# Designs tried in a protein design run: designed miniproteins, single chains, continued (5). Part 22

Each design is a single chain, and the fold is of that chain. pLDDT is the mean over its residues in the fold that is shown.

## One batch from the design tools (miniprotein)

Design m16737
Fold by ESMFold2-Fast:
Structure m16737 (fold): chain A 95 residues (1-95)
Amino acid sequence: MLSVEEVAKILLERLDEIRDLILNNAPEDVIEQKLADFNVTLLDLLWDNSSNSKVQQIATVALDGLHQISNSKTREEQLSIIDQMKKRIQEIVES
């Protein structure tokens, strides 16, 4: 099983990649594919680490963030959601 810090690192690195794509005005389909890849990675990490309460908390934050991004109308909203997801994940690791 991965540590909480290792799970968080993987997810934070993927969120940074998505954030950079949004900042650089990447095509919508590229962003949607990266979000889909993030969701698959998240579910795999959750499945492999399901007994860890902090991993469950990180997964809840990430799934909520993905839902909010799906309902967002602007890239500015998407960036705000990603930044909030990153902050909440970091707070869980540090708790």
Scores: mean pLDDT 86

Design m16738
Fold by ESMFold2-Fast:
Order: structure tokens, then C-alpha cells, then sequence
Structure m16738 (fold): chain A 84 residues (1-84)
């Protein structure tokens, strides 16, 4: 049996994280260190691996870009921070 709520909850958490990060980019307060800290927080609190966190963040960024919620430029900036 597949619990629908369990699938939706992780995606909502990553969506909120991406939108907050985009806000920080717009305010010019985003740094690589903040992305590293966010990754460490997800790993510690949710037990997510670094690779899985980055994969999930990339998937969420692509979805938000495809929906027109974030721009291509904003998506590229955030992806660069994840890739470093």
C-alpha cells in the first residue's frame, strides 16, 4: 500500500526550501555556505543522503521552472550552488 501523504510531504518540504532559496537569491543574501548548511540540515533531520538531497532539489527546481514559478536564470543560479 502506498501512503499518498508520505509522497506529498517530502516534495512540499523541498518546494518550500527552493522558494526560500530563490527569495534569498533575489535579496542577494544567498551563499554556497547556506546551501551546504541546508543540505547538512536535511541530512541530519530527515536522514537524507547528500546525493539524494541534491537530486530532490534539482527535481523540484525543474518542476518549478516548468510551471513558470521561477525563471530559468533563478533555476541556473540555484543549480550552480548545488553542483559546487
Amino acid sequence: MKPQLARDTPENAYTAAVLRAIGDILDKTMTKKRIDDLEATFAKNAGVSRDDFRKRMRETIKKLKDRGIISDDQAKELLKLLDA
Scores: mean pLDDT 70

Design m16739
Fold by ESMFold2-Fast:
Structure m16739 (fold): chain A 114 residues (1-114)
Amino acid sequence: MGIELPDLSDATIEEIIEFLEKVKKALDEARTLPVDEQIAVGANALRLLQYVLNLMKKRGLITDEEYNELMKLLKEAQDALLEALRTRSQEAVDRFIDAVKKLIDKLIEVLKKA
């Protein structure tokens, strides 16, 4: 299952949160797929989350401190992706998907305060 990149340039906070919840659901549904397909879904989700984070920063929806915290979570998810790609183990894939979901949860938390 592919998630298409929507045009969120003029989206409401509520619409951005709805999009993030859809990404999170797609990650949960991907857990039944083979390891390589789970990695592909998670990597696509991570790309979409980078776009959302940059959009939030550009639109002034987050502080510099919140942006730095989110960038740290993004880096943790990127490192987990590299480990999942290296090992192809279910344990590494689970850690990667959990790291991506943690980033989504923090993005939603920050948006709810904006």
Scores: mean pLDDT 85

Design m16740
Fold by ESMFold2-Fast:
Structure m16740 (fold): chain A 80 residues (1-80)
Amino acid sequence: SVAEEIAELARRIYTMSPEEALEAVRELAERLATSDPEAAERLREIYEEGKSAPSAQEIAERLHELALKLKQEEEEKAAK
């Protein structure tokens, strides 16, 4: 699921340099633009903010918040 992919990326970002973090967010946003345009748009916003002031920690925190939000949305749709 998209939320799981973003959550996994958030975990990996914590071990990355700012440059690697930005690259990973950009690639995921481009890949998801085809399958989930809404999630891709939100990832693109994180990328835009990150590129102006690169920080792996800030990017990871933003991704984690997005993943939690999307996970809640997925659970509400699939849950009881």
Scores: mean pLDDT 78

Design m16741
Fold by ESMFold2-Fast:
Parts: C-alpha cells; structure tokens; sequence
Structure m16741 (fold): chain A 81 residues (1-81)
C-alpha cells in the first residue's frame, strides 16, 4: 500500500513536471514572437513578463523535482526493505 502510494505520487509529480516544461516552452515561444514581431512597448512588456515567469518557473520546477525525488526515494526504500 505505502509503495503504491509513493509511486503514484512520484508519477503525478513526473506528469506535472512534463506539463510545466511544455507550458514553459509554449509561453517562451509566444513571448519570443511578441519580442521579435511586436512594437517597442509590447516587446518591453514581454521581456518583463518573461523575467517574472522565468523566476516562478524555476521555483515551481525545483519544488516538483524535490517532491519527485522524495517520493521516488521513499518507494525505492520500501521496495528494498
């Protein structure tokens, strides 16, 4: 039961990591287009939003990677016992 719970939590964290990476890729692509094709004001705002998003993205990724590692380690420890 405990092994299955930790494995399910690890799988959920892994899925969320891939979702965050995919969303980040799409968002950066849209920002890059606004920076390249937009007027000066649009490009400036896009760069400011990109910087804010980058910080939030890094913090979210670290949180998810930590959760994944913790649940995977717990699952591995239970499986080894």
Amino acid sequence: AALAAHQAAADAARTELENVKDEGRKYRQELGKKISEGDVETAKKAREEGNKYGKEFDERMKSLETALAAHQAAADAIAAA
Scores: mean pLDDT 81

Design m16742
Fold by ESMFold2-Fast:
Structure m16742 (fold): chain A 60 residues (1-60)
Amino acid sequence: MEFFKELSERFAKAPIEEQLDVAKEFLLKRSDDKEGVEKAYQRWKAETEENRKRIEKIIE
């Protein structure tokens, strides 16, 4: 129970970009499919970073 409670709390409080890092960390601790987790993380991170750059350009 503590594991899921900690994950949920940290995930909810983290910015969107950091939520991917939190999810990856917890999935890697529990999953035997580390390669699948890494591939998903890289894809999500790339999409998030592109969105961040577009927002920064607009706000600037």
Scores: mean pLDDT 65

Design m16743
Fold by ESMFold2-Fast:
Structure m16743 (fold): chain A 70 residues (1-70)
Amino acid sequence: PPSTQEVTVVAEARRGPGESDEAAKQRARALLDATLRTLEDGGLRVTVTSVESSVDGDVATVTARVTLTS
């Protein structure tokens, strides 16, 4: 049977001058998606079970709970 592991993946983006919170969250999400793509390219099946986004000051953070199956 395939081996399954649950992990947390986090990406952050600092807002630039005049950038909205949503634009910063989108950049953080793009970084998260790039990380997940790298895992898939490495031969893992990646299933995203939850995604949360927040902004604290000028830093946007996207946190994903991910199930990795080999």
Scores: mean pLDDT 83

Design m16744
Fold by ESMFold2-Fast:
Structure m16744 (fold): chain A 76 residues (1-76)
Amino acid sequence: LDKEIDIGVLQISLAVLLTEIENGKIDVEEANKMLERLKEKYGISDELVEEAKEAIEKGDVEAFRETVDRIIAELE
């Protein structure tokens, strides 16, 4: 199922970013580019992408996790 496969890819991409934040190894510039591509592909709202970018810049694992959950909920 295309929808199920696409959501799986999105979840993996976001999980990679979350792990990089947790380890303090996040590349903010590359992460922001990835989020913009995910926004274009999945139609994620501007507000959620902005919240995700802010969490990445702050290294806020909890805020990023909450934003990921909201992104997945919006698409399902």
Scores: mean pLDDT 79

Design m16745
Fold by ESMFold2-Fast:
Structure m16745 (fold): chain A 75 residues (1-75)
Amino acid sequence: SEEKEKIERERKLEEDIAEGLRLMVRGVERVILRRHPVLSPQEQAELERLRQRIEENIDKAVEEFKKELEEREKK
């Protein structure tokens, strides 16, 4: 019971951390766009590609952590 509640809290915490990291990445993107308002469409596409790559890596890390928590629940 207590162990299940702890695992559930860890899962929610991981999801909240991941959401916070995604918001931080978007915040950094906004700062870059504000400081470089004359970015070409090509440079903007490169920045967007970098952002997507970082968000994909965050999603993968969250998925791996969820699998680890499921394995712990099984034991």
Scores: mean pLDDT 75

Design m16746
Fold by ESMFold2-Fast:
Parts: structure tokens; C-alpha cells; sequence
Structure m16746 (fold): chain A 95 residues (1-95)
């Protein structure tokens, strides 16, 4: 399903991060996986993905404000890779 593909991409990108960053984002990622699983439309899935993007941008901003640029860059790379793969999956689903 579309939900299964999105969860797989989310898990793949999450598991590539350092333990420090994984611990910081673990609750957010688990909540997002649950929301993806419960989504019943493409619009709801896009809303869940958009909310995750906003929350990850907030995490990046907080880390940069504290001088933790390495963790902020790691989350930025995660966000960029995840959003790129999500867009590809959604585009293929709409065909």
C-alpha cells in the first residue's frame, strides 16, 4: 500500500541516522508512523508528511540556535532524502 511504502522510506532514513539524533526524534517518528497507518486518503497522508516536515524544521532550528550544527545537518539530510522519496512515491501513485 501507499502507507506501507511511506513507512518503509521513513524507517530506512531514520535508521541511517546517529543514535543521538535517533533518540531525539524517536517519539516524533513513531507518532508519524501511527498517523500514516491511520490515514485513509492521499490528502490525509500529505497533511501528515507536511506536519512532520514542519516539526523537523523546528528541530533543525533549535539545534542550530544551540550550536549543534552536526545534528542539525543530519536532520536536514534526513528531511531532504525523505521528502524526495515521498514525492517520487506520490507521483508514481497518481499515475
Amino acid sequence: SLQDKLIQVLEKNFNSMSEKVKKRLESLINETKQQISQSKSLDELEQVVGELEIKLLDEIFDLRSKGDYDSANEIQDFLNNFMSEVQKIIDEYKK
Scores: mean pLDDT 89

Design m16747
Fold by ESMFold2-Fast:
Structure m16747 (fold): chain A 81 residues (1-81)
Amino acid sequence: SPIGLLGLALALLGAVLLAAGRWLVENAQDRQQLLEGIALVLDGIGDAYTGLLLGERAVRETGSLFGALALAVARAILGIL
C-alpha cells in the first residue's frame, strides 16, 4: 500500500539520519558540529516514529508487507535509544 511504502521510506530515512547524527556527535570537533549531530538524531527519531505509526496503520488496515517492514525498521531504530 502507498501508506506502507511511505512508512517504510520514513523509517529508513530515520535510520540514516540517526546514524549520521550519532557519527557527528561522536566525531564533533566544535560546538556547531555537535548541535548539528543532535538535530539529525532528533529528526531521525521523529521520522522513525512517523514510520512506526504509518506502518501500524498499513498493517492494521491492509495487512501490508511494507507496513510490517516499516514496523520492524522503526522498532529496531527506537530500540537502540
Scores: mean pLDDT 81

Design m16748
Fold by ESMFold2-Fast:
Structure m16748 (fold): chain A 88 residues (1-88)
Amino acid sequence: MREEELKLIEEDRKIAALAYGLVLGLDYLGKKKGIPPSAEYLEFRELVKKQAEKFGITDEEALDALREAGASEESLEAFREGIELEKK
């Protein structure tokens, strides 16, 4: 991940919300397919979660950011269901 992209996540709440939505989606898909996360992804995930917590970004706000970026309602519903299953 490039330094410039990481700084956008730190400085812009909307970018942080979109990045957190992507992390939620990747966590869901990785677990569904049994793919272990890479070390680079884990570092990115921790940075994104830290910024989401700092800005007070909720799971729903992150899903809304994905919707605004063009994610389908079908994909968003699947991610929402997957997130709820993972919270067990």
Scores: mean pLDDT 72

Design m16749
Fold by ESMFold2-Fast:
Structure m16749 (fold): chain A 58 residues (1-58)
Amino acid sequence: MKVTGVSDKQIQKAADQAKKATGATDVDIDKKNKTVTIYADTRDKALAGAQKFQQLLS
């Protein structure tokens, strides 16, 4: 997932909150490429994590 127009601090905060809220197992943040990857043990949890992350950035 690409994120643009958002600060690195906001990306990190949103990723941490999405992980805590949805039970995602890990989050990988590429600050140089403005890309975030959310990992979970199921696809549904990964999708929930991605949706929560997008909500926190909007």
Scores: mean pLDDT 73

Design m16750
Fold by ESMFold2-Fast:
Structure m16750 (fold): chain A 88 residues (1-88)
Amino acid sequence: LSPEMQRMIDLLRWMGELTEIELMERAGRPDEEIIRKIDEMAAWIQRTRADDADLRATIIRELEKLAERSKNPKVREKLLEVVERLRA
């Protein structure tokens, strides 16, 4: 795949993961389950951090928006931890 196509695929995959996390929180799933999903997602993001600043910036922005909408302090804290890691 071209780098442009790979970026689009990674972004779409990532947006799907964010939507799933938001839906899990709205459905009242346990904190541990949601945090585990965020950890799995963070491990997957590690690859995009290496070379694609634009993709990384988009991911950070969407994570911050999700954290702002979250009513669960543990979920919010975990999302912000991932944001901090990606900015480093």
Scores: mean pLDDT 77

Design m16751
Fold by ESMFold2-Fast:
Structure m16751 (fold): chain A 87 residues (1-87)
Amino acid sequence: MAKDIADDIKATVQRKMPNAPQSIIEKIQAETEKFYKAMLRGDIDAAIKHIDEIIKALDEASKYQPDEAKKLKDSFEGLKKSLEKAK
């Protein structure tokens, strides 16, 4: 589940935001990987922290592709709320 989500997000970010700087795309992908590893450890606090970093990187990407960045940001904010409720 978490691995499939992480892989889907990395592929979607690369495909849907081609006009965003590669450094922002790579940051989102790196934080997604860290999120996945935190979930494997059961470290919900670390997972939420990495979601916050993804959201920050998506805010930067929104300067280049606002609609696609907003869709991804909404998905991550929803995931964060679900994890916070699970505590």
Scores: mean pLDDT 79

Design m16752
Fold by ESMFold2-Fast:
Structure m16752 (fold): chain A 58 residues (1-58)
Amino acid sequence: SLEEELKEIVGERLGKGAVEAAKLGETSVLVAKHELSKVLSGEKRERAIKILEELAAK
């Protein structure tokens, strides 16, 4: 559900990349946050980053 929500916000390609980054570790999560911040702003950026952090915390 969180993975699908993230893909809905950022699109399939970036969403898949962010989900994979959450599995790889802290450095990959930081890179994914940076990439999401380039394409999103405001509430969408905050929501996408929060989902990424929740996926990484699992």
Scores: mean pLDDT 80

Design m16753
Fold by ESMFold2-Fast:
Structure m16753 (fold): chain A 76 residues (1-76)
Amino acid sequence: MKESVKELLEKVPGVGEEKANKLIEAGFDTHEKLEQATRDDFLKAVPDIDEETLKAIQKLQIELSVKRLAEAVEKV
């Protein structure tokens, strides 16, 4: 029921299909890996990524982390 990482990345402004594929090839192919990635990890995977796109990806990371933490708290 959760969207695929590729689909989530493609929805990020400035990422598109090409950059989403590069990020997946770099190992950001799961929600957990995407959430744990640093800004430098994204820059190493896609050196031509702009600052606005990086900030949009970071916003997505925060949203995924908040959702995961909310689900984890509900279990306790």
Scores: mean pLDDT 75

Design m16754
Fold by ESMFold2-Fast:
Structure m16754 (fold): chain A 66 residues (1-66)
Amino acid sequence: DGLRVRQYGTANEVARALRNGDLEQAQKHLQDFSDWLSSQGFSQQQVDQQVQQVLELAQHFLETEG
């Protein structure tokens, strides 16, 4: 499942960047994911929804660091 692999990979990279205080790198990973979704034929509304899911997953990864 390419979408699930990309979601988990992106969330992990975003969480890693945020742990390092690198907001620019976190934003780059989100942009790369959005660009990939668009290349797969996702609509803008679907891309926004998937990005939100990745952000929620990244937040979950950050919460497990406490």
Scores: mean pLDDT 84

Design m16755
Fold by ESMFold2-Fast:
Structure m16755 (fold): chain A 97 residues (1-97)
Amino acid sequence: EKEKELSEFVRKKIADIIRVSFDLTALIFLKYEGLPEEEIERELENILASTDDPEVKEVARKIYESPVEEASRIHNEFVKKLIEKADKEVEKKRQEL
């Protein structure tokens, strides 16, 4: 069924966005709470190891290097970009079905 295939595609895109957003939010939260640099660096390493997406890796490093307020802006802009990209991919998938 075409509707089921589209629904599964959309759910996968949402899950991927949530995962990336959560990982980046955790990194920002550790920085906000002022945890030891060792723990913040370990969280960055975990994020870098969890993904092969070079754009996610670059954004994670940029968040790590930035002050908390700037890191939050970078995160919000990146999630918005991921949603816009996913929406375009969903529209293409809808046209294929």
Scores: mean pLDDT 84

Design m16756
Fold by ESMFold2-Fast:
Structure m16756 (fold): chain A 89 residues (1-89)
Amino acid sequence: NVEELKERYKKVLEEMLSLRSSLTPEQKESILKSSEKDFEKIVENNDPEALELFKRMLDATENEDENHPDPLASLAGRGMRALKKAAER
């Protein structure tokens, strides 16, 4: 379900941006708009492999999964974990 995937992506991105206190509101808005366009391109291309990779990366990011079998998903999970730890202080 593309709509569910878009909603999950938006929530993850908003969380990541909220953890980055160094970004200005205009920078956050720019990132959100660019990311929305990138997601639209992935959907428009109808590439099942790209969508599955994106889904795995979202799953790893949401679960902060540093040990995901997919290297890109593992990197995404580690990135979220690092952002949350940095936001702690």
Scores: mean pLDDT 75

Design m16757
Fold by ESMFold2-Fast:
Parts: C-alpha cells; structure tokens; sequence
Structure m16757 (fold): chain A 104 residues (1-104)
C-alpha cells in the first residue's frame, strides 16, 4: 500500500514490535527513533523528518512535554503524528496509519 514511503516509530517493547510489523505489512519502511534523553529523541525525530518520513507513529507516554514538542516539530514540517495506546495490536496500528495517510 505505501511502497517507498517511510514511517518513523517511537515506541518500546511489544508496542514497538507490533508497530514495525504494521508498517512493514503496509509496504512502508520503518524508521525506529532511539534516544536515552529528550534531546536525543528530538534530534532523531528531526533526522527522520529530513529523511522524508510521511508520518510518525508514537506510543502514548507519561511525559506530555516531550510528546507536545514532537507534535510541534512534526506539524512545522507537515508530518502527521499518530498516537497509539501501549500494547496496541498490529491491526489497530495498520488501521490508524491507513486512516491518517488516506485523509491527506
């Protein structure tokens, strides 16, 4: 479906594994965001945007300030952020990605 498109993923554990499977099943390339600090995560998000990601798939987390900064950075570049609950299934993430990208 999204062959040649890149989708950034910011998630951990089972949510990350399911997100990678969802992105790959849609024919897109997963770009996993990694960082030990807020600054490293924001840099990795900026680099993913520069690489041409069409969306950022993000696990909902406690630190709202980081989430808000990521959303602002993505919005400045016209990249949608898709928030998913912790433990979301592959199918739920596929539906969220398809809905977001088809509405663009």
Amino acid sequence: MFKGKKIAILASGETLENAIKAVESLGAEPIVIRGDTKEEILKAVEEAIKEGVVAILMEEFEIKELSEEIKKLAEEHGVPVIEVPKGSSVEEMKEAIEKTLKEM
Scores: mean pLDDT 81

Design m16758
Fold by ESMFold2-Fast:
Structure m16758 (fold): chain A 99 residues (1-99)
Amino acid sequence: MRRAAILKARWTVLLSELTLITNHPSSYTDAEIKASIDQLVSVLREIVADPDISREEAERLLQRAIDVLRELLSTLPSDSPVAQYVQQAIEQFEALLAA
């Protein structure tokens, strides 16, 4: 119970930060965007592995993260290294949904 609650709180903060990046991409460096994505990937992997978090809840959290990353991807140039990194994160989350 306690670990699951902490993971959900961390996910909420990280998704909020990523949403801010999506709305103001020019205010963030490539390194800052990548760091935020790396933290979100780490937290979602822990959420998927947590037995106190239902599959349905984990799938909802993953889908919301995918939606925000797809919005971010649409704001970036297609040849950007950050765009490639965002695409890789989407693929990782889709793989977690399939598992």
Scores: mean pLDDT 82

Design m16759
Fold by ESMFold2-Fast:
Structure m16759 (fold): chain A 89 residues (1-89)
Amino acid sequence: AAKTITFEVKEDGKVVASVTLTVYPDGTARIGNLWVAEEYRGKGLGLELAKKAADKAKELGAKKIVAQVDPANTAAIKIYKEAGVEIVG
């Protein structure tokens, strides 16, 4: 069965950033739903979460780590590339 894990950053008990990792039995991992609260943008939280999710995917045996991203979301594309995640259309 596929394994889904959500990574979160919390400040004062509130979720301020999150990303979802799904690892499939075929060795593919998908990272998606990368979100950072507006007040917390520009502080590297998105890159921190994307790297943490990618590292967990590798730990769980993922051979390929991908993200499907809106081409207009240039910030998410940059973050995923810096985290070593392949972008798929």
Scores: mean pLDDT 83

Design m16760
Fold by ESMFold2-Fast:
Structure m16760 (fold): chain A 70 residues (1-70)
Amino acid sequence: SPLDEEIDKLVEEIRKEVERLLAQSTPDEGTLLLVRYAADLSEIDILRELDPEKAVEFAKKVLQEVRERL
């Protein structure tokens, strides 16, 4: 569906931003970043099945938050 394609694009952008932050992180910072990333991906996957429009909005929020950490 178009919403699934939008979610997949947002997830890919989140992955790229997380990889960029991880490259600049200490081991402790990187661990916390990856724990948060795993939790956010899990929530996106759950929302994708229950309410895909909310999954898009949540993924956009996650992307904004990771971009603001630079």
Scores: mean pLDDT 88

Design m16761
Fold by ESMFold2-Fast:
Structure m16761 (fold): chain A 105 residues (1-105)
Amino acid sequence: MKDFKEGEKLFEEGKYKEALEKYAKAIEDNKKDKKLVAKAYNNMGKAYEKLGLLEQAKGAYIRAIKEDPEYAEAYKNLAKVYEKLGEKKKAEEYKKKAKEIEEKK
């Protein structure tokens, strides 16, 4: 968890590239903790968005969903990226999936 927490602190400080390095380290060191790996990918997606790297953000959110298919926040974030990319139909599909996950919990 050390690298994950350091990544969150760096993100809060606006150091998005350094945050990405810490999240990548957290993923490598915690491969069996699927929920932590999903959170790290989700936070990498947020950092990529801050850097204007929308395709990289999309990829990170997709990986977060693969690690934790019940991670509603990652579906919401992916939907917002699809909106920014002009893919309205995909944005609506992922937004709906996020609501379905939240309604079951």
Scores: mean pLDDT 88

Design m16762
Fold by ESMFold2-Fast:
Structure m16762 (fold): chain A 70 residues (1-70)
Amino acid sequence: MTVGPAIRDAIADGFTARGFSAADAAELAEALADVLEKAPDADRARVTQAVMAARDAADARRRLQAAAES
């Protein structure tokens, strides 16, 4: 099963939020997507859940930073 673009974008955004360049974040997202596509279903589900949780945490942090600027 192919890892969807939403998961790739979430992984890339996570790396960018941690100080990686957009190019490095995209390369890391592709590497992780390749690993996920080859992983057993249980491992793929665990990583997908972690990525979605990290995306939600990044969104919450972004909202807090916007509020602090106000």
Scores: mean pLDDT 71

Design m16763
Fold by ESMFold2-Fast:
Structure m16763 (fold): chain A 88 residues (1-88)
Amino acid sequence: SPREYSILLARITVLLSGAYFLIEVARKKKESDPENAEKLLKEAEELLREARELIEEGRRRYPGDPFLEKAEAKLRELEEELRREREE
């Protein structure tokens, strides 16, 4: 339904935005507070995991949806940023 679609998009948007914010804060805290930085990265990983599950569900229900394609691209970008922050 249109309502279910809108709720799905809102949930994905909140999760991706939250993960982005946590990764940025962790990056800034990495040198001064490495323990808290790692905790924030783990929290971002959980948000990205939930976003992935919602995007996969959405792509099954709404194949070819342009928003879900953009959301998947953003998810992959944030997963790569998270991986990079853990390597350095």
Scores: mean pLDDT 89

Design m16764
Fold by ESMFold2-Fast:
Structure m16764 (fold): chain A 73 residues (1-73)
Amino acid sequence: MEKRQKAVALMREVQRLLEEYKKAVAAGDKDKAAELKEQIEKIRKQAEKDFEGAIRDSLVFAFDSIMAQMDKL
């Protein structure tokens, strides 16, 4: 149960970073957008270490979706 709650909290934080990334892209702030993308990638790598099995698979799928959204901006 606690691992699922941590995964949900982590994804909520990543969604906040994605919203800030969208704002940076809209403002033309390439440096800020690059920093936010790097933060999301660091969180992804940490999540792959901290979680296992179905939770990890779900997180990887969610990160792939987030990265695809960033690439479309």
Scores: mean pLDDT 81

Design m16765
Fold by ESMFold2-Fast:
Structure m16765 (fold): chain A 83 residues (1-83)
Amino acid sequence: GVAEIEAAVAPVRDELAALDAEAEAAHDAGDLKTALQKTIEGATLLLEALRAADMADEAAKQAAIDYLEALKAAAEAQLKALE
């Protein structure tokens, strides 16, 4: 469940925090394109971590992957709309 997802992403937590900080800085500067790119990088990192994880709760793993893929697709669509 949630605890297994948290354990799966723990190794990339510091890198995610750095990407989130970069996204926030870009947003504060009015650079929405860079903010979206950093968000897509973070979602990609989370997806890689979840796919690599050996989780007993396969249903929770797949649900988390599906959710992140949808969020990444939405961010990519927003980025395309800004161009």
Scores: mean pLDDT 82

Design m16766
Fold by ESMFold2-Fast:
Structure m16766 (fold): chain A 83 residues (1-83)
Amino acid sequence: SLREELKEAIKKLEKLKEEYKDDPAIVEVLEEVIKSLENALNNEEMTDEQLQKLLEYAKLLIKGIETGKDVELLQEEAKKLAE
């Protein structure tokens, strides 16, 4: 289900937060994104379409961090997930 895929994405983001724990800028972005995804999962009124968009953004963020994307671009993607 989309909710299970979002939970899996949160687990991957938490793992990345541990891997990058010595980089406060990346940790801050990851914490903001994780919080936004957890809030979405706790909101029973979220549609499948909205959950799917959040999942797509989370997957893009994970790939961006893994490929060494700029923190400024990661912050922009985090803002999209928070909205």
Scores: mean pLDDT 77

Design m16767
Fold by ESMFold2-Fast:
Structure m16767 (fold): chain A 73 residues (1-73)
Amino acid sequence: SMEEIAKKRIENLRKLSEQVKDPAAKQAVLDLLDEAEKALEEKNFEEVERYFLRAMATLSKALGNQPLDLSID
């Protein structure tokens, strides 16, 4: 269902946000995902998409600005 897809998308971004090293950028992503979840509870799928896209953009910028951690020790 649309609700299941939206929930999975939000959870996937929450997992990716755990890789963000900048605490301010991580919190910004989490705040946007919290707003997406509120919109989802209200079944406002247009608002879910808006917050999700903003969260994706914020996350992509934050991850793109981080050095790769290739340590396997």
Scores: mean pLDDT 80

Design m16768
Fold by ESMFold2-Fast:
Structure m16768 (fold): chain A 108 residues (1-108)
Amino acid sequence: SSDDQKVQELLKKSLELVKKALDAVSKGNFDEALEYLKKAEETLKEAAKVSKDPKVKEDLKNLAKQVETIKKTVQEAKEEKDPFEKDVLAGVAQIGLSVTIISLKKMI
């Protein structure tokens, strides 16, 4: 259906935004990562609104919440002054982003 095509386009857009966020976090570009994650969360929420399948809608809402949680971890990494703790928080964010990429690829 047309709605299914739009959901697939939004999923592909979300995947590219999450990949860009992962690259930005890996380089310590936390502000850039936060901008990509904000756009990814908005895109996933739009996909959830467009989807007519209750299971897909729930999965997309859960992915948006996952991205919101990762955004908080990236914000904590940005604000952290201790280099070791900063690297640990960045690493946690990178794992979360990698899991999100795997989940998005399975839905595409």
Scores: mean pLDDT 91

Design m16769
Fold by ESMFold2-Fast:
Structure m16769 (fold): chain A 63 residues (1-63)
Amino acid sequence: DVGELIKKVLERAEKFKVPLEYEAEVLLEATTDEEAKKAIKKFIEETKGLNIEEAKEELKKLF
C-alpha cells in the first residue's frame, strides 16, 4: 500500500531530521510501479512547503 510507504517516509524524515522532500524523492526513485509513482508524486506536490504535521494531515486526505 503506497499510503503506508508514504507514512514511513514521514516517520523517517521526522526521526532523522531530514527534509520531507528528500525522503519522498528517495522513495520515488526506488519505486518502479507507475501507479505508486503517480501517488508519491502527487503527495510531494500537495505537501510542498508544509511541515511534517501538516503533511500527515494531507496524507489522511489522499489515502
Scores: mean pLDDT 76

Design m16770
Fold by ESMFold2-Fast:
Structure m16770 (fold): chain A 86 residues (1-86)
Amino acid sequence: KTFSQEQKNEIATKLENYVNNNKAKLEAYAKSQGITSPEQYNQALKSPSQAVVAAVTGVALGYKTAKEAVNELNDDQLTQLEKAVS
């Protein structure tokens, strides 16, 4: 359940590929959820229920790199993210 840095790097690569394949759809979704600024993105990351969605949309909007987003998530959120981008 605890992720190593190597496993986090793997998830970051999967997240980057997922974002690149779905960029327009994710940008539209982020705007619909009100995540239109780095400040709103950072606030969403602090919400346990929205952190995974914020990580994906924040990378799509260019507010964070996939690696930075992954390193800010806890193990339960990383498990959810890995399932979403796999």
Scores: mean pLDDT 76

